# Designed miniproteins, single chains, continued (3): the designs that were tried, part 20

Each design is a single chain, and the fold is of that chain. pLDDT is the mean over its residues in the fold that is shown.

## One batch from the design tools (miniprotein)

Design m8709
Fold by ESMFold2-Fast:
Structure m8709 (fold): chain A 80 residues (1-80)
Amino acid sequence: SLEELRELLEEVKELGKELIKAAKEGDLLKAIGLVLRLIGLKIDLERILETEKNPEEIEIAKESLKIIDEALKEYLELLK
């Protein structure tokens, strides 16, 4: 639903921030858990985009995917 996708967008934003914080603090176990959670959400969002017809829901799902991809990319850069 639209409400569920809006809540998911907020969760994704928070998880992304927590991942970067955990990486900077050297909390490897927390970072790994957050990466796995973000990958799981990415898979779910990609499945939603395969069948979703509502333009607003598609937009929110795409925004969530972009935030996940950006957070994972920033995390990988911090591992250098």
Scores: mean pLDDT 87

Design m8710
Fold by ESMFold2-Fast:
Structure m8710 (fold): chain A 70 residues (1-70)
Amino acid sequence: SSEIEKVEKAIKMLEESIELTRAQIEALEASGDTSPISQVVLTLLRGMLASNEARLEELKEELERLKEEE
């Protein structure tokens, strides 16, 4: 169904965002930059990562529910 396709696209977009955020976190951690600005950015990125991972789990559960109903 078109609804399944829409949820699958949303999952792919979130997975891409998670991958990008993880790469940014790893790059900042590897840089060794402990400045206040870098710490603020790192904290924000970690928060975004946690939120996106929670949203991804929610969407995956919705996708499974939709597939079971078809």
Scores: mean pLDDT 86

Design m8711
Fold by ESMFold2-Fast:
Structure m8711 (fold): chain A 118 residues (1-118)
Amino acid sequence: MFEVKESGGGTFAEGGSVTLTYSFTGDLSGVDLVSWWRERPGEPLEFVASITKDGKTSYAPEVQGRATISFDAAKKTAYLNLSNLKPEDTATYYGVVVGIEDGVPRLVFGEGVEVTVV
């Protein structure tokens, strides 16, 4: 079973940067995509960034040019760097793994980490 655990949340300065990380457990061969999603106060859950197992990246328009996603397969750890932080980046950020486990498609969320930009 895939399990996701995020870290790197906290309070950050506007114009600064943050690196969020998540690790996951499970069979790496079953993973199609690792991604970051966020829920801003009063807003629906929204996509931030993804990277596929073959290294293809995608970014939401709101973070394009400010975000970098990377994945360390040996550590089973995904990283999201956000630079030039805005108050609108204040959100709960979720690590999300998409893959196949025991022949069944799985989408697994972590519990999230809070990021506040001041």
Scores: mean pLDDT 81

Design m8712
Fold by ESMFold2-Fast:
Structure m8712 (fold): chain A 69 residues (1-69)
Amino acid sequence: MDFIRKKAEEGAKRLVEEKAESSGDIGVALTPPMREVIERYAGLPRDEQNALAARVAGEAVKLYEEKVK
């Protein structure tokens, strides 16, 4: 849980930085934290890894929206 939250916060921070620099692609900003989650949980079934990566992306977007508003 804490690791997923930390990666979501990192994703949100990357979204803020990319938007400030270039109005950049959300996917580019979120790819590294999603990849790190998949790599850390490589022992889990692929469906669970994908669910965790999607959760990190969703939480990062939510945190980003809270910061922008």
Scores: mean pLDDT 72

Design m8713
Fold by ESMFold2-Fast:
Structure m8713 (fold): chain A 68 residues (1-68)
Amino acid sequence: SSLEEDLRRAIEELTEKGKEALEKGDKEKAKEQVENLRRLAEIARKHGIEEVAEEAEEKAEELEEKLE
């Protein structure tokens, strides 16, 4: 698979893990997923895949807004 496909799959997986952590009240684990999503955005941007970088940043923001 392409890097773009691999990154999109990773973004989806991390987003799901973050949502599950929030549902369980595990704020630390949710914060880890936010950090991981921002790292994926940086990797995507480094490789010129701006659309994927924006998607990862959007998902990170959505999770972060639900944290205290």
Scores: mean pLDDT 86

Design m8714
Fold by ESMFold2-Fast:
Structure m8714 (fold): chain A 110 residues (1-110)
Amino acid sequence: MKLAEELKKEAEEILKKDPNNGQAWVDLGLAYLLEGKYEEAIKYFEKGAKDPNPVVRATAYYLLGIAYEKLGDFEKAIEWYEKAIKTAREIGSDYLLKLAEENLKKVKEK
């Protein structure tokens, strides 16, 4: 998929210069998530989840929730969605808050 290939290329170029760039790790994880490579995506999102920028961390937490849900690990998906909700509230991201709450509700119904 061209979008996943472009995300990988851009993220890998950034990470060659700055291996601590959490946004680039999130973008790399998203590329693997789009390809259905959920375990690899999780490893990259875990790196993004350590970023000092709470916006990057909130996005990484939400995407960790998605990846674990895709693997059928609903307990871990719930944990990461709850972390994403908490951080989204702290940074005032109504969009991310709504996405994480909707996905949390769906997972709890399983």
Scores: mean pLDDT 87

Design m8715
Fold by ESMFold2-Fast:
Structure m8715 (fold): chain A 101 residues (1-101)
Amino acid sequence: MIEEAEERLKKDPNNAQAWYNLGNAYLSQQDYDSAIRYYEKALSLDPNNKQAWYNLGIAYLNQGDYEKAYEYFKKAMELGHSGAGFLLVQMIAEGKLSSII
């Protein structure tokens, strides 16, 4: 929940998990701009968080930025995120990556 993540950040502003939890909370509210900002902060502190890269891709996908979504799903897949490869195949099949494929 946003409230729990904000309490953690008040105690430790370098808490990558708390920034990641804020990103998740805003993603669930479909506030993609806030979700992106908080995931970018989480990834600046923990760049190996494959789930944060994947969720950042989801946020960009929902904004219609298919090029950025592809980039971040590829990063998540390189770090071993099993779901990222599936979404890349789905995006290709749906014709969302006409110039990048």
Scores: mean pLDDT 79

Design m8716
Fold by ESMFold2-Fast:
Structure m8716 (fold): chain A 55 residues (1-55)
Amino acid sequence: MTIKLSNEELLEIAKPYLTEEQYKLLEENIDKVKELIAEDKELEQAALRAVHDYV
């Protein structure tokens, strides 16, 4: 499944699970996270795992 979330949607989903510092790090890297999600299902799963482990 190809998930194409907006930057705002990704940040809103992550916001309740992140500290302010972690949220800023996600904001700074949001384009890379979205790019990884868009490239391939395996990269999508890796990116989702990384975000899940980060939060």
Scores: mean pLDDT 64

Design m8718
Fold by ESMFold2-Fast:
Structure m8718 (fold): chain A 56 residues (1-56)
Amino acid sequence: ASKEELELAKKSIREALEKGLTDNQALTYATMKLMSKGVSPEEAQRIAEEALKELK
């Protein structure tokens, strides 16, 4: 994953968690954001999971 994609995922996860969403909802939100940037669903999910681990 690119550094930009990972940073986007981290930002998206933080934003979702600040809204009171669960970890799973935050992962879905980050995955959708990455897909909107042209990342495949499989790669987007992997990047989102990596970003969540980095934030724990």
Scores: mean pLDDT 82

Design m8719
Fold by ESMFold2-Fast:
Structure m8719 (fold): chain A 72 residues (1-72)
Amino acid sequence: EEAEKLRKEAIEYAKDPSPENQRKASDLAIEAAEKMTPEEQLDLAREILKASPDLNGVKIAMLVLAVAVDKM
């Protein structure tokens, strides 16, 4: 529901390499990840890398995984 909506928005923003949209993607991805299980966080990281297969996508994926580590 809420996490799924945030996830979809994060993935869509991640497709645009503009700094503004990359910041939005990062913020939305972190918010979504905070509401997700570790398995869901891994899936989100994979989808972000698929949508943005460059250093920006790697940075956002790492932020998602960092949320998982912080929750442990």
Scores: mean pLDDT 78

Design m8720
Fold by ESMFold2-Fast:
Order: structure tokens, then C-alpha cells, then sequence
Structure m8720 (fold): chain A 68 residues (1-68)
């Protein structure tokens, strides 16, 4: 399971990943969003086995961050 962004979308994806037993990658965008707005979501996502994948600036393709 792959999700972009943090907040509720990332948390929901983390729960779904845990329920389905599939690995999860979450990509957080932008400096302003990630360090402040997604702090709690980051903790929950990591607790459910997801990891923060490389940050993108918001004006570049996040594809490299989701590539395995």
C-alpha cells in the first residue's frame, strides 16, 4: 500500500495496511506540511509499520520517493 501526504489520509492507509498485512510507504510533501502538520500522523504511520519516504518539495515528481 502506498499513500501520499500525511494527516488523515496517511493514517487511514496505515490502518488499512495493518489490516491487509501489506507493506506501507507514505510520502510526505513539503517542508511546511511534514514537520508541523503531520507530526502525529507520522508517529501513527510508523507505529503501524509505515515509514517516511523521501520528502519532495511539492514542485517535483514524487515518483522517486515511491519507487522500490
Amino acid sequence: VVATGGGQNGIAAAIASKITGKPLKVIFGGDMSYPVMSREAKTIIELFGGERVAEYSGNEDPTPAIEE
Scores: mean pLDDT 52

Design m8721
Fold by ESMFold2-Fast:
Structure m8721 (fold): chain A 100 residues (1-100)
Amino acid sequence: MEAVINVGIAGALAEIQLALDKLTKERGVTPESIAESERLRKTVEQTILKLLDEALKNIDKLSPEEREQVRRDAETLLRILEELGFSPEVIEKAREIAEK
């Protein structure tokens, strides 16, 4: 159960960050908006990394139905993380969850 929630929250955070990136590009950029965007991206990436790490530690406790849900959510998350250009470490953890 906890792993399902953690991957779900990670996915929601990634989708929000993707939407914010698109809005920032449409509005134009200032040095201040770039700095704020970079700080937010780092916070989101680190939060997702922690959520995925905790999910991996609890993945063996999932029912078969919960495991399939986590796999599907992780596959969707992986695509969004790649589009966002997040670190290889975050992408690799999402891939590990999707492949298990």
Scores: mean pLDDT 80

Design m8722
Fold by ESMFold2-Fast:
Structure m8722 (fold): chain A 68 residues (1-68)
Amino acid sequence: EVEKIEEVTNELLSKEEEVSVQKLAEALEKAGLSDDAILRFLILADSDGDGKITKEEAEKAIAEMRKE
């Protein structure tokens, strides 16, 4: 699950410094992730609530999900 999130986020962020929460959520749904997993990741990654996720925010969220 977490590895799939990491794969999808790295692919989207390889060409862009940041992606919208909506675009990332759509990509994660297409990758077969559950709504609960997607919501948890997006809440952790978009900690500032600006609707955008940077590579650094995504990496930090993935690390937190791995701890739990």
Scores: mean pLDDT 77

Design m8723
Fold by ESMFold2-Fast:
Structure m8723 (fold): chain A 74 residues (1-74)
Amino acid sequence: MSEELREEMLDAAGVMHAAALYVVAVKSRDIEGLEEAAERAREVVRTSKNPELARQAEEIARRAEEERRRLLEE
């Protein structure tokens, strides 16, 4: 496996992990879990050289922040 392919696979895994954390946190109304999902997603945005993976991560971070804001206003 090339280093570049390994990096892309790790970035893809990061997106999947952030998405899973987001889904669980939304269902459990877990503010800390939403913060973790957003931070994991932002890490992929910062480190990924793949624009599509970065875009997916940005979407997860945005949704997690929006849901966190909604829960804090309850």
Scores: mean pLDDT 83

Design m8724
Fold by ESMFold2-Fast:
Structure m8724 (fold): chain A 64 residues (1-64)
Amino acid sequence: SLPSDEEILEALADMYSGLANVYEKQGKKEEAAELYRTAADLYRQAGNVEKADEMEKKAEEVEK
């Protein structure tokens, strides 16, 4: 069977969150925060509110 739209969105969100972590480790805080917010939006679209909230929190923490 084909993956659901929600599964595709969550996989894409996982990719963006991973990329955000790489940018954070490189000291690219502004870019990392933007990527965490993109991941949060994708998790919300997938219906994963818990992970979306976690990504928004990471974006705020990285900007400090």
Scores: mean pLDDT 87

Design m8725
Fold by ESMFold2-Fast:
Structure m8725 (fold): chain A 58 residues (1-58)
Amino acid sequence: GIMDEAIALAEKLLKAGKTTEETFEEVVRWLMDEYGLSEEEATKIALEALKRALEKLK
């Protein structure tokens, strides 16, 4: 689903050496562009995805 794809993207970006802020911004943009989500909806999903990606990388 959208959340699993967002988590996978966040993990990929973090592993590529992007900062937490850069990763968040790129996931928000990707959700808006690929799924047509509003900035508010994309922000909520991106925050949860980033949190879960960071937990997996601990």
Scores: mean pLDDT 88

Design m8726
Fold by ESMFold2-Fast:
Structure m8726 (fold): chain A 60 residues (1-60)
Amino acid sequence: GPKLARAVAPSPALSPEELELRPGELVEILEEVDDEYWRARSLATGREGLVPKSLLEILS
C-alpha cells in the first residue's frame, strides 16, 4: 500500500518546490530525494513537493 506519513511540525514551503504542510496533515511518500528530503503528496490538497524528513513521522 502507499507509504504514509504525518507532519509533526509546520512546513512553510519557503521555495516553489517545497510542500506546505500544517502539523497533523497526512502525506504519501513518493520517493527519497536525498538524506534530508522526501518527495511527498498531500492527501488533503493533492499537491506534491519536497518535505524535510525531520518534519514527518512514518505511519506505514
Scores: mean pLDDT 82

Design m8727
Fold by ESMFold2-Fast:
Structure m8727 (fold): chain A 56 residues (1-56)
Amino acid sequence: SLEELQKKLDEAKKKLLEGIRDVLERTNDPNLEQQIADFEKYLDEEKKKRIEEALK
């Protein structure tokens, strides 16, 4: 169902954001918050495309 796809994409986004934050925190990246914000925006756009494809 679309709800199952939505939950799967939300869980994947959460795991990816947690992973990138962990890497950036370990490397003391000075642009950590901006990089996370940009990556989250990218993931939100990709999620939107995946849902739109499922509705074809």
Scores: mean pLDDT 80

Design m8728
Fold by ESMFold2-Fast:
Structure m8728 (fold): chain A 62 residues (1-62)
Amino acid sequence: SDVEEVILEQLKESGVDKELLEEIIKALEERINELGKDPERIEEARKKLEIFKKVVKEAEKK
């Protein structure tokens, strides 16, 4: 999880704008739908995506 925080901060320092971040999030949501038809696997991936979104928002509050 700390690795995810570091990656997000590196992307932010590289001048990634809000529109690009939103596009990445949408792509991740699409990939979750493509993971197959296992509801448990999809729900676990969605929970992780929710945490990811929250971390991004907390980093933006600087």
Scores: mean pLDDT 63

Design m8729
Fold by ESMFold2-Fast:
Structure m8729 (fold): chain A 65 residues (1-65)
Amino acid sequence: AEDDLKKGIELYKQGKYEEAVKYFERAIEKDPDNAEAWLNLAAAYSKLGKFAEAVRYGKKAQELR
């Protein structure tokens, strides 16, 4: 789970947002209460221009705090 999150962040930094999403989704599957994984998923969707999804996932991260 943490390894998936870290790999997702690495891919995000490389501009590989679609691949980053897949790793953040894996992190969430293993730990759905990980607010950081939801926040990073929201950031990746924002970079992909999917703003409605970014807002939705960002709100989920906020609710988990």
Scores: mean pLDDT 84

Design m8730
Fold by ESMFold2-Fast:
Formats: C-alpha cells, sequence, structure tokens
Structure m8730 (fold): chain A 67 residues (1-67)
C-alpha cells in the first residue's frame, strides 16, 4: 500500500535525520512536517501516532518494523 510505504519512508528518513525526505513523505500523507530541533525518536513517535488513522487494521499488521 502507498500509505504504508510513505509512513515507513517518513519514519526511516526521520530516524536517519533526513528531514527533507521525511517531510516529502509526510506531505504526501497530509501530515505535519517534522521539527528538526526535536530528537529523532520524538519525531518518529509523532509520525506513527498521526499515521495510525490512515491505515486499515490489515495494513497495521504488515512489517512497519523499527528495530
Amino acid sequence: STRVELIQAAVQAALAGDYDAANVALGQLGLAPVDPSLPPQYNVGQILQAAQPLLTPEERTVELVIS
């Protein structure tokens, strides 16, 4: 699913500190951009919280894994 792929891309980019890539993916999802002054873990948490209502239950069980 495009939504799952965009959420995963936003999370991975935010974890890497690539806020330009994260903001592109968030823009495609209609979500607010990340704040570069905040820790990556905080921004990842905010992305995941905001993205939850965009996913079906089935999409939430696919591998959106942060390890």
Scores: mean pLDDT 72

Design m8731
Fold by ESMFold2-Fast:
Structure m8731 (fold): chain A 76 residues (1-76)
Amino acid sequence: MEKAIEEIKKVLKEAGLEDLTPEVIDSLRRILSQEKPDPALQVGTVLLVLGRLLEAGNPKADEVARKILKIIDEAT
């Protein structure tokens, strides 16, 4: 769990989304602490990050979203 949280924090910092860190980490902790993780919560968390990156005009928005999804998927 902690490794996934550290990886997500690093990805968000490198993407300039440090302001989203508390919300994303809270969602991630909820996903990882559930006996049966909710796929809708997982997808919603990724879409939140993707939406903010697209609003910022970040050309790596898709790459960052995929990295976050992979980290969550490998941790569950």
Scores: mean pLDDT 75

Design m8732
Fold by ESMFold2-Fast:
Structure m8732 (fold): chain A 64 residues (1-64)
Amino acid sequence: SLEELLASLPEEARPLARRLAEALRAKDTQAATKAVNELIEKGLFSNLEASELVARLVAILKAE
């Protein structure tokens, strides 16, 4: 579930990952890109890890 995925992330990444999930649910590509860039720029995720997070979030949201 979304809450289980968010709970598995570092505490400081959770607000940005939740924002990313909300942007993906809303199909707001600009907001989603901004959240991904912030995760990478803050050093919380690598480019690969951010891509994997997006894929996992998309899979969870598609199952809703």
Scores: mean pLDDT 85

Design m8733
Fold by ESMFold2-Fast:
Structure m8733 (fold): chain A 60 residues (1-60)
Amino acid sequence: GAAEIAEAAERARNAALAARDLGDEVAYKQASEHAEKAEKAKTAEEAREHMLLAGDAVGG
C-alpha cells in the first residue's frame, strides 16, 4: 500500500543521504535516482526493488 511505498522510498533516500555525507558523489547520484523512482512507484514491490538498488549503489 501507500505506507509501504513511502517507507521504501524513505529508506532509499536515507541511503542517498548517507553516501552524500561520506562524500561519494557517484553513489549519491545513483541512490538519489533510485529514491526518486521508489517515490513514484505504483506498487510496494517496485518501491522495494528501487530501495535495494539504492542500497547497492552506496555499497550495501
Scores: mean pLDDT 83

Design m8734
Fold by ESMFold2-Fast:
Structure m8734 (fold): chain A 80 residues (1-80)
Amino acid sequence: MSEEEVKKKLAELYKEAVELIDKALQAKEEGNLEEAKRYIELAREKLKEAKKLAEKLEKEDRESALEQIKKLEEMLKKIE
């Protein structure tokens, strides 16, 4: 997998994680705590995959990817 392919797949994983975070937040606001928990767990799995891919990147690109992942993890923590 090329670095460009890794970056593209990371962008897709970020998008999927954000969509799952949004669904978790909506479920929590509606009082569906079990559904919210499921979306949170799915989002965490996407971010775990993103971390593994980020390790394949060189130098500054790796750091940038890890910062993006950290921001998404912080969003997940706020909705727990």
Scores: mean pLDDT 83

Design m8735
Fold by ESMFold2-Fast:
Structure m8735 (fold): chain A 60 residues (1-60)
Amino acid sequence: SAREKAEEAKKRGEEALAAGDYLSAARYYGLAALYARKAGASAEEIAPYFKKAQEAADKL
């Protein structure tokens, strides 16, 4: 489901960020936001994922 894909992408993003892989972190947090939105998450719930994706991208 979209919700499961959002959770998987979030976990992958967290793992990538912890490893210093900012490119993968940005991609996975962006993907988590996309799937969360598809699963019906609010803009408020999605905003932290976009913020983390942007913060990771800024480190590139």
Scores: mean pLDDT 84

Design m8737
Fold by ESMFold2-Fast:
Structure m8737 (fold): chain A 58 residues (1-58)
Amino acid sequence: SGMEAAEKAAAGARANAAAVAASGGTPDQYERLAREAAKRGGDGLTVNLAGVRGALLG
């Protein structure tokens, strides 16, 4: 499922960037958030997808 994994990773990254922008974030904050997400969940993007999805929908 390489294609599905790549698509999910890209969607996660874009959703993460959108959530940071919605919060008034900066590029530095986005980079920091991405590093923290990677530490928290190994990949990090799967953990972030649930959180940023909530932010984008709410």
Scores: mean pLDDT 57

Design m8738
Fold by ESMFold2-Fast:
Structure m8738 (fold): chain A 67 residues (1-67)
Amino acid sequence: MMDSKEFQDEVFLAMTAMRAEVLVLAGDYEGAAEYLEEAIERAKKEGASEELIEDLEERLKEVKELL
């Protein structure tokens, strides 16, 4: 069911967002950017929703502005 896939995408986004946020709060902007880039690549390869990919790409842009 698509519902199950959407739940997995939401969990992935939440976990990825939290980890990236922790890195940003620690001042590790390079690590946060690398982590988000890897997460985006993985999401695209696994056929994640466009909305999930867009949210991750927006977070990556914000982190890159801090570099």
Scores: mean pLDDT 76

Design m8739
Fold by ESMFold2-Fast:
Structure m8739 (fold): chain A 61 residues (1-61)
Amino acid sequence: SELDKIIENLKKGLELAKKEKSLTIALATLHDAQELLARHPDNEELKEVLEEIKELVEELK
C-alpha cells in the first residue's frame, strides 16, 4: 500500500540517522513520522517506528 511505502521510507531515514549519527536526520525523520501518525493515529507499526526515532533523538542529544 501507499502507507506501507511511506513507513518503509521512514525506516530508511531512521537507519541513515543511526549510521551517520546525525541528529539533523533523526529530527527530520521524527517530524515526518509525527505528521504521518497524526493522519493514521491507530497504526501500530508507525507508533513503534516513532518510538525508535524518539529514542535515537534522545541518544544523539
Scores: mean pLDDT 86

Design m8740
Fold by ESMFold2-Fast:
Structure m8740 (fold): chain A 55 residues (1-55)
Amino acid sequence: MKKKIEEAKERLRKALEAGDLTEANKAAGELQELVGTDEASRIVQELVDEIRRER
């Protein structure tokens, strides 16, 4: 189970870095199915904050 969560997180991060909103939405949806809405929202927010701070 944890491996799928990490794969979805990695896909989401790469999609956000590439500006691929379609792929990002798919990966975020997979995270919601795996970990629930609250945890998925936390993960998305953390990834967005990391990207914004990487200049």
Scores: mean pLDDT 77

Design m8741
Fold by ESMFold2-Fast:
Structure m8741 (fold): chain A 55 residues (1-55)
Amino acid sequence: SDEEMREVLLEAERRFREENPDLPPLEQQSLEEQKEATKRFNEIASEVLRERLEE
């Protein structure tokens, strides 16, 4: 379970980085930008989880 969650988060991070190649470092992001990034990351993580549950 912990191992599976780690794999989900790593895959979600890879997809998020591929989608957002020009995303500035966290220290340069506004609070609104960080909020949007977190929301999108959670959407991708949910998608990865659904894919794994179907396999």
Scores: mean pLDDT 78

Design m8742
Fold by ESMFold2-Fast:
Structure m8742 (fold): chain A 61 residues (1-61)
Amino acid sequence: MLSDEELLELFRSLPDLTEEDLELEKRRLELAEKFKKGELSKEEAAKEIDELNAEEDKLAE
């Protein structure tokens, strides 16, 4: 399994992702990274996750 940083760079270099899909994956990984570094509270992280899930649902329709 790749590290969080390696996974983030991998997603940024994937040619099969749309710009919107890439942005959502980047935000999800950055959210996890910021939470891990203590830059986001648990409540803020949960809120951002809920927003990302809502955006994914919009793309899935």
Scores: mean pLDDT 70

Design m8743
Fold by ESMFold2-Fast:
Structure m8743 (fold): chain A 111 residues (1-111)
Amino acid sequence: SIAEALRARFREGPVSPAVQEALEEAARELRRIAERTPDPRLAAVYEEAARAYEVLKGISGEDVPDAVALAAGLAATRLAELIAAGGDPELAAEHVEELGRLAARVLAAVA
């Protein structure tokens, strides 16, 4: 899973309250997207991404930018592969952009 990849690669440590809040907001938004997603395969990827952002709350603050990039990248790749297999590259681009927007909000809190 994405969460397991993050735990394997990054150190555990404290993150600032602002970063924790941004990660929690991103996780809630990802769960909301999963609830609205009719394809259970796509919904499962958003749920995995939400769990990954929960794991990020326990990762060392200095590693958060790289960990966010990995989590967003893995989720985006899986969404793009699932949607492209269905023959809809425009839908794949929309989902990748959504993940990118959530990642950018977390990265802004780290800066």
Scores: mean pLDDT 78

Design m8744
Fold by ESMFold2-Fast:
Structure m8744 (fold): chain A 88 residues (1-88)
Amino acid sequence: MEEAERLREEAIERAAEFFTERAFRNQTGVSEEERREALELAREWARATLEGRGGPLRPVDEEEFRLEEEVRAVGEEVRRLLEAARRA
């Protein structure tokens, strides 16, 4: 079922993008390599969450919770995608 796989990939990509962007929001002069590494780590965490049904997505870095509203909104969107992927 291709739809289920597509939803999984979308959820993983969305989560990885979100956590990577958030991690670098308070940082200046982040290298492209550092950003790439963070993106890969975020993808691994999102994938583990989906496959293990075991818990919340992990942030790429421990940052201040200054962007609580944005974090919440994206987290909810990712949860929807994960649920859709599991059911499809």
Scores: mean pLDDT 58

Design m8745
Fold by ESMFold2-Fast:
Structure m8745 (fold): chain A 73 residues (1-73)
Amino acid sequence: MTKEELIKEAEEAEKKGKENFENKKYEEAAENFRKAGELYLAADPNNPELQKKALEAEINAGLALIQVAVDKL
């Protein structure tokens, strides 16, 4: 898989994460955001822009997991 293909898959995963979050599918949102972060870092771990996108994806995954936890309380 090329760097360009990894970035494209990361963007698609991020989009799915956002769609799942909007539909209150928080567990699926967290999985898709985590996948996006992993794919951004796999594409180029030394690229500051991709590092930022990966971090933003990890934050969004964490927020989705907080919603899962809150909904179970």
Scores: mean pLDDT 86

Design m8746
Fold by ESMFold2-Fast:
Structure m8746 (fold): chain A 78 residues (1-78)
Amino acid sequence: MEEIVKELEELIIEMIQRNSNEEVINQVISARSAVEGGNLKAALVQLEKAIELAEKAGDEETVERLRKIKEKVKKELE
C-alpha cells in the first residue's frame, strides 16, 4: 500500500513537471486518494479512467506506468 501511494505521488510530480494533461493528473490524484483511504475498488475504477484519458492524450509512458500500478492494486485485492 505505502509503495503504491509513493509510486502514484512520484508519477503525479513527474506529470506536473512535464506539463501533462490536467484531466489525467486530476484522475491520478483521485486514484492516489482512494488507495490511501483503502478503497481499492474505487482506485481501480479511477486508474482505468486515467489510463483511458492518458491513451487519448498520447502519453504512452504514463499509460505503461498506470497499468503497472493498477496490477499492484489488483494484487492487494486478491
Scores: mean pLDDT 84

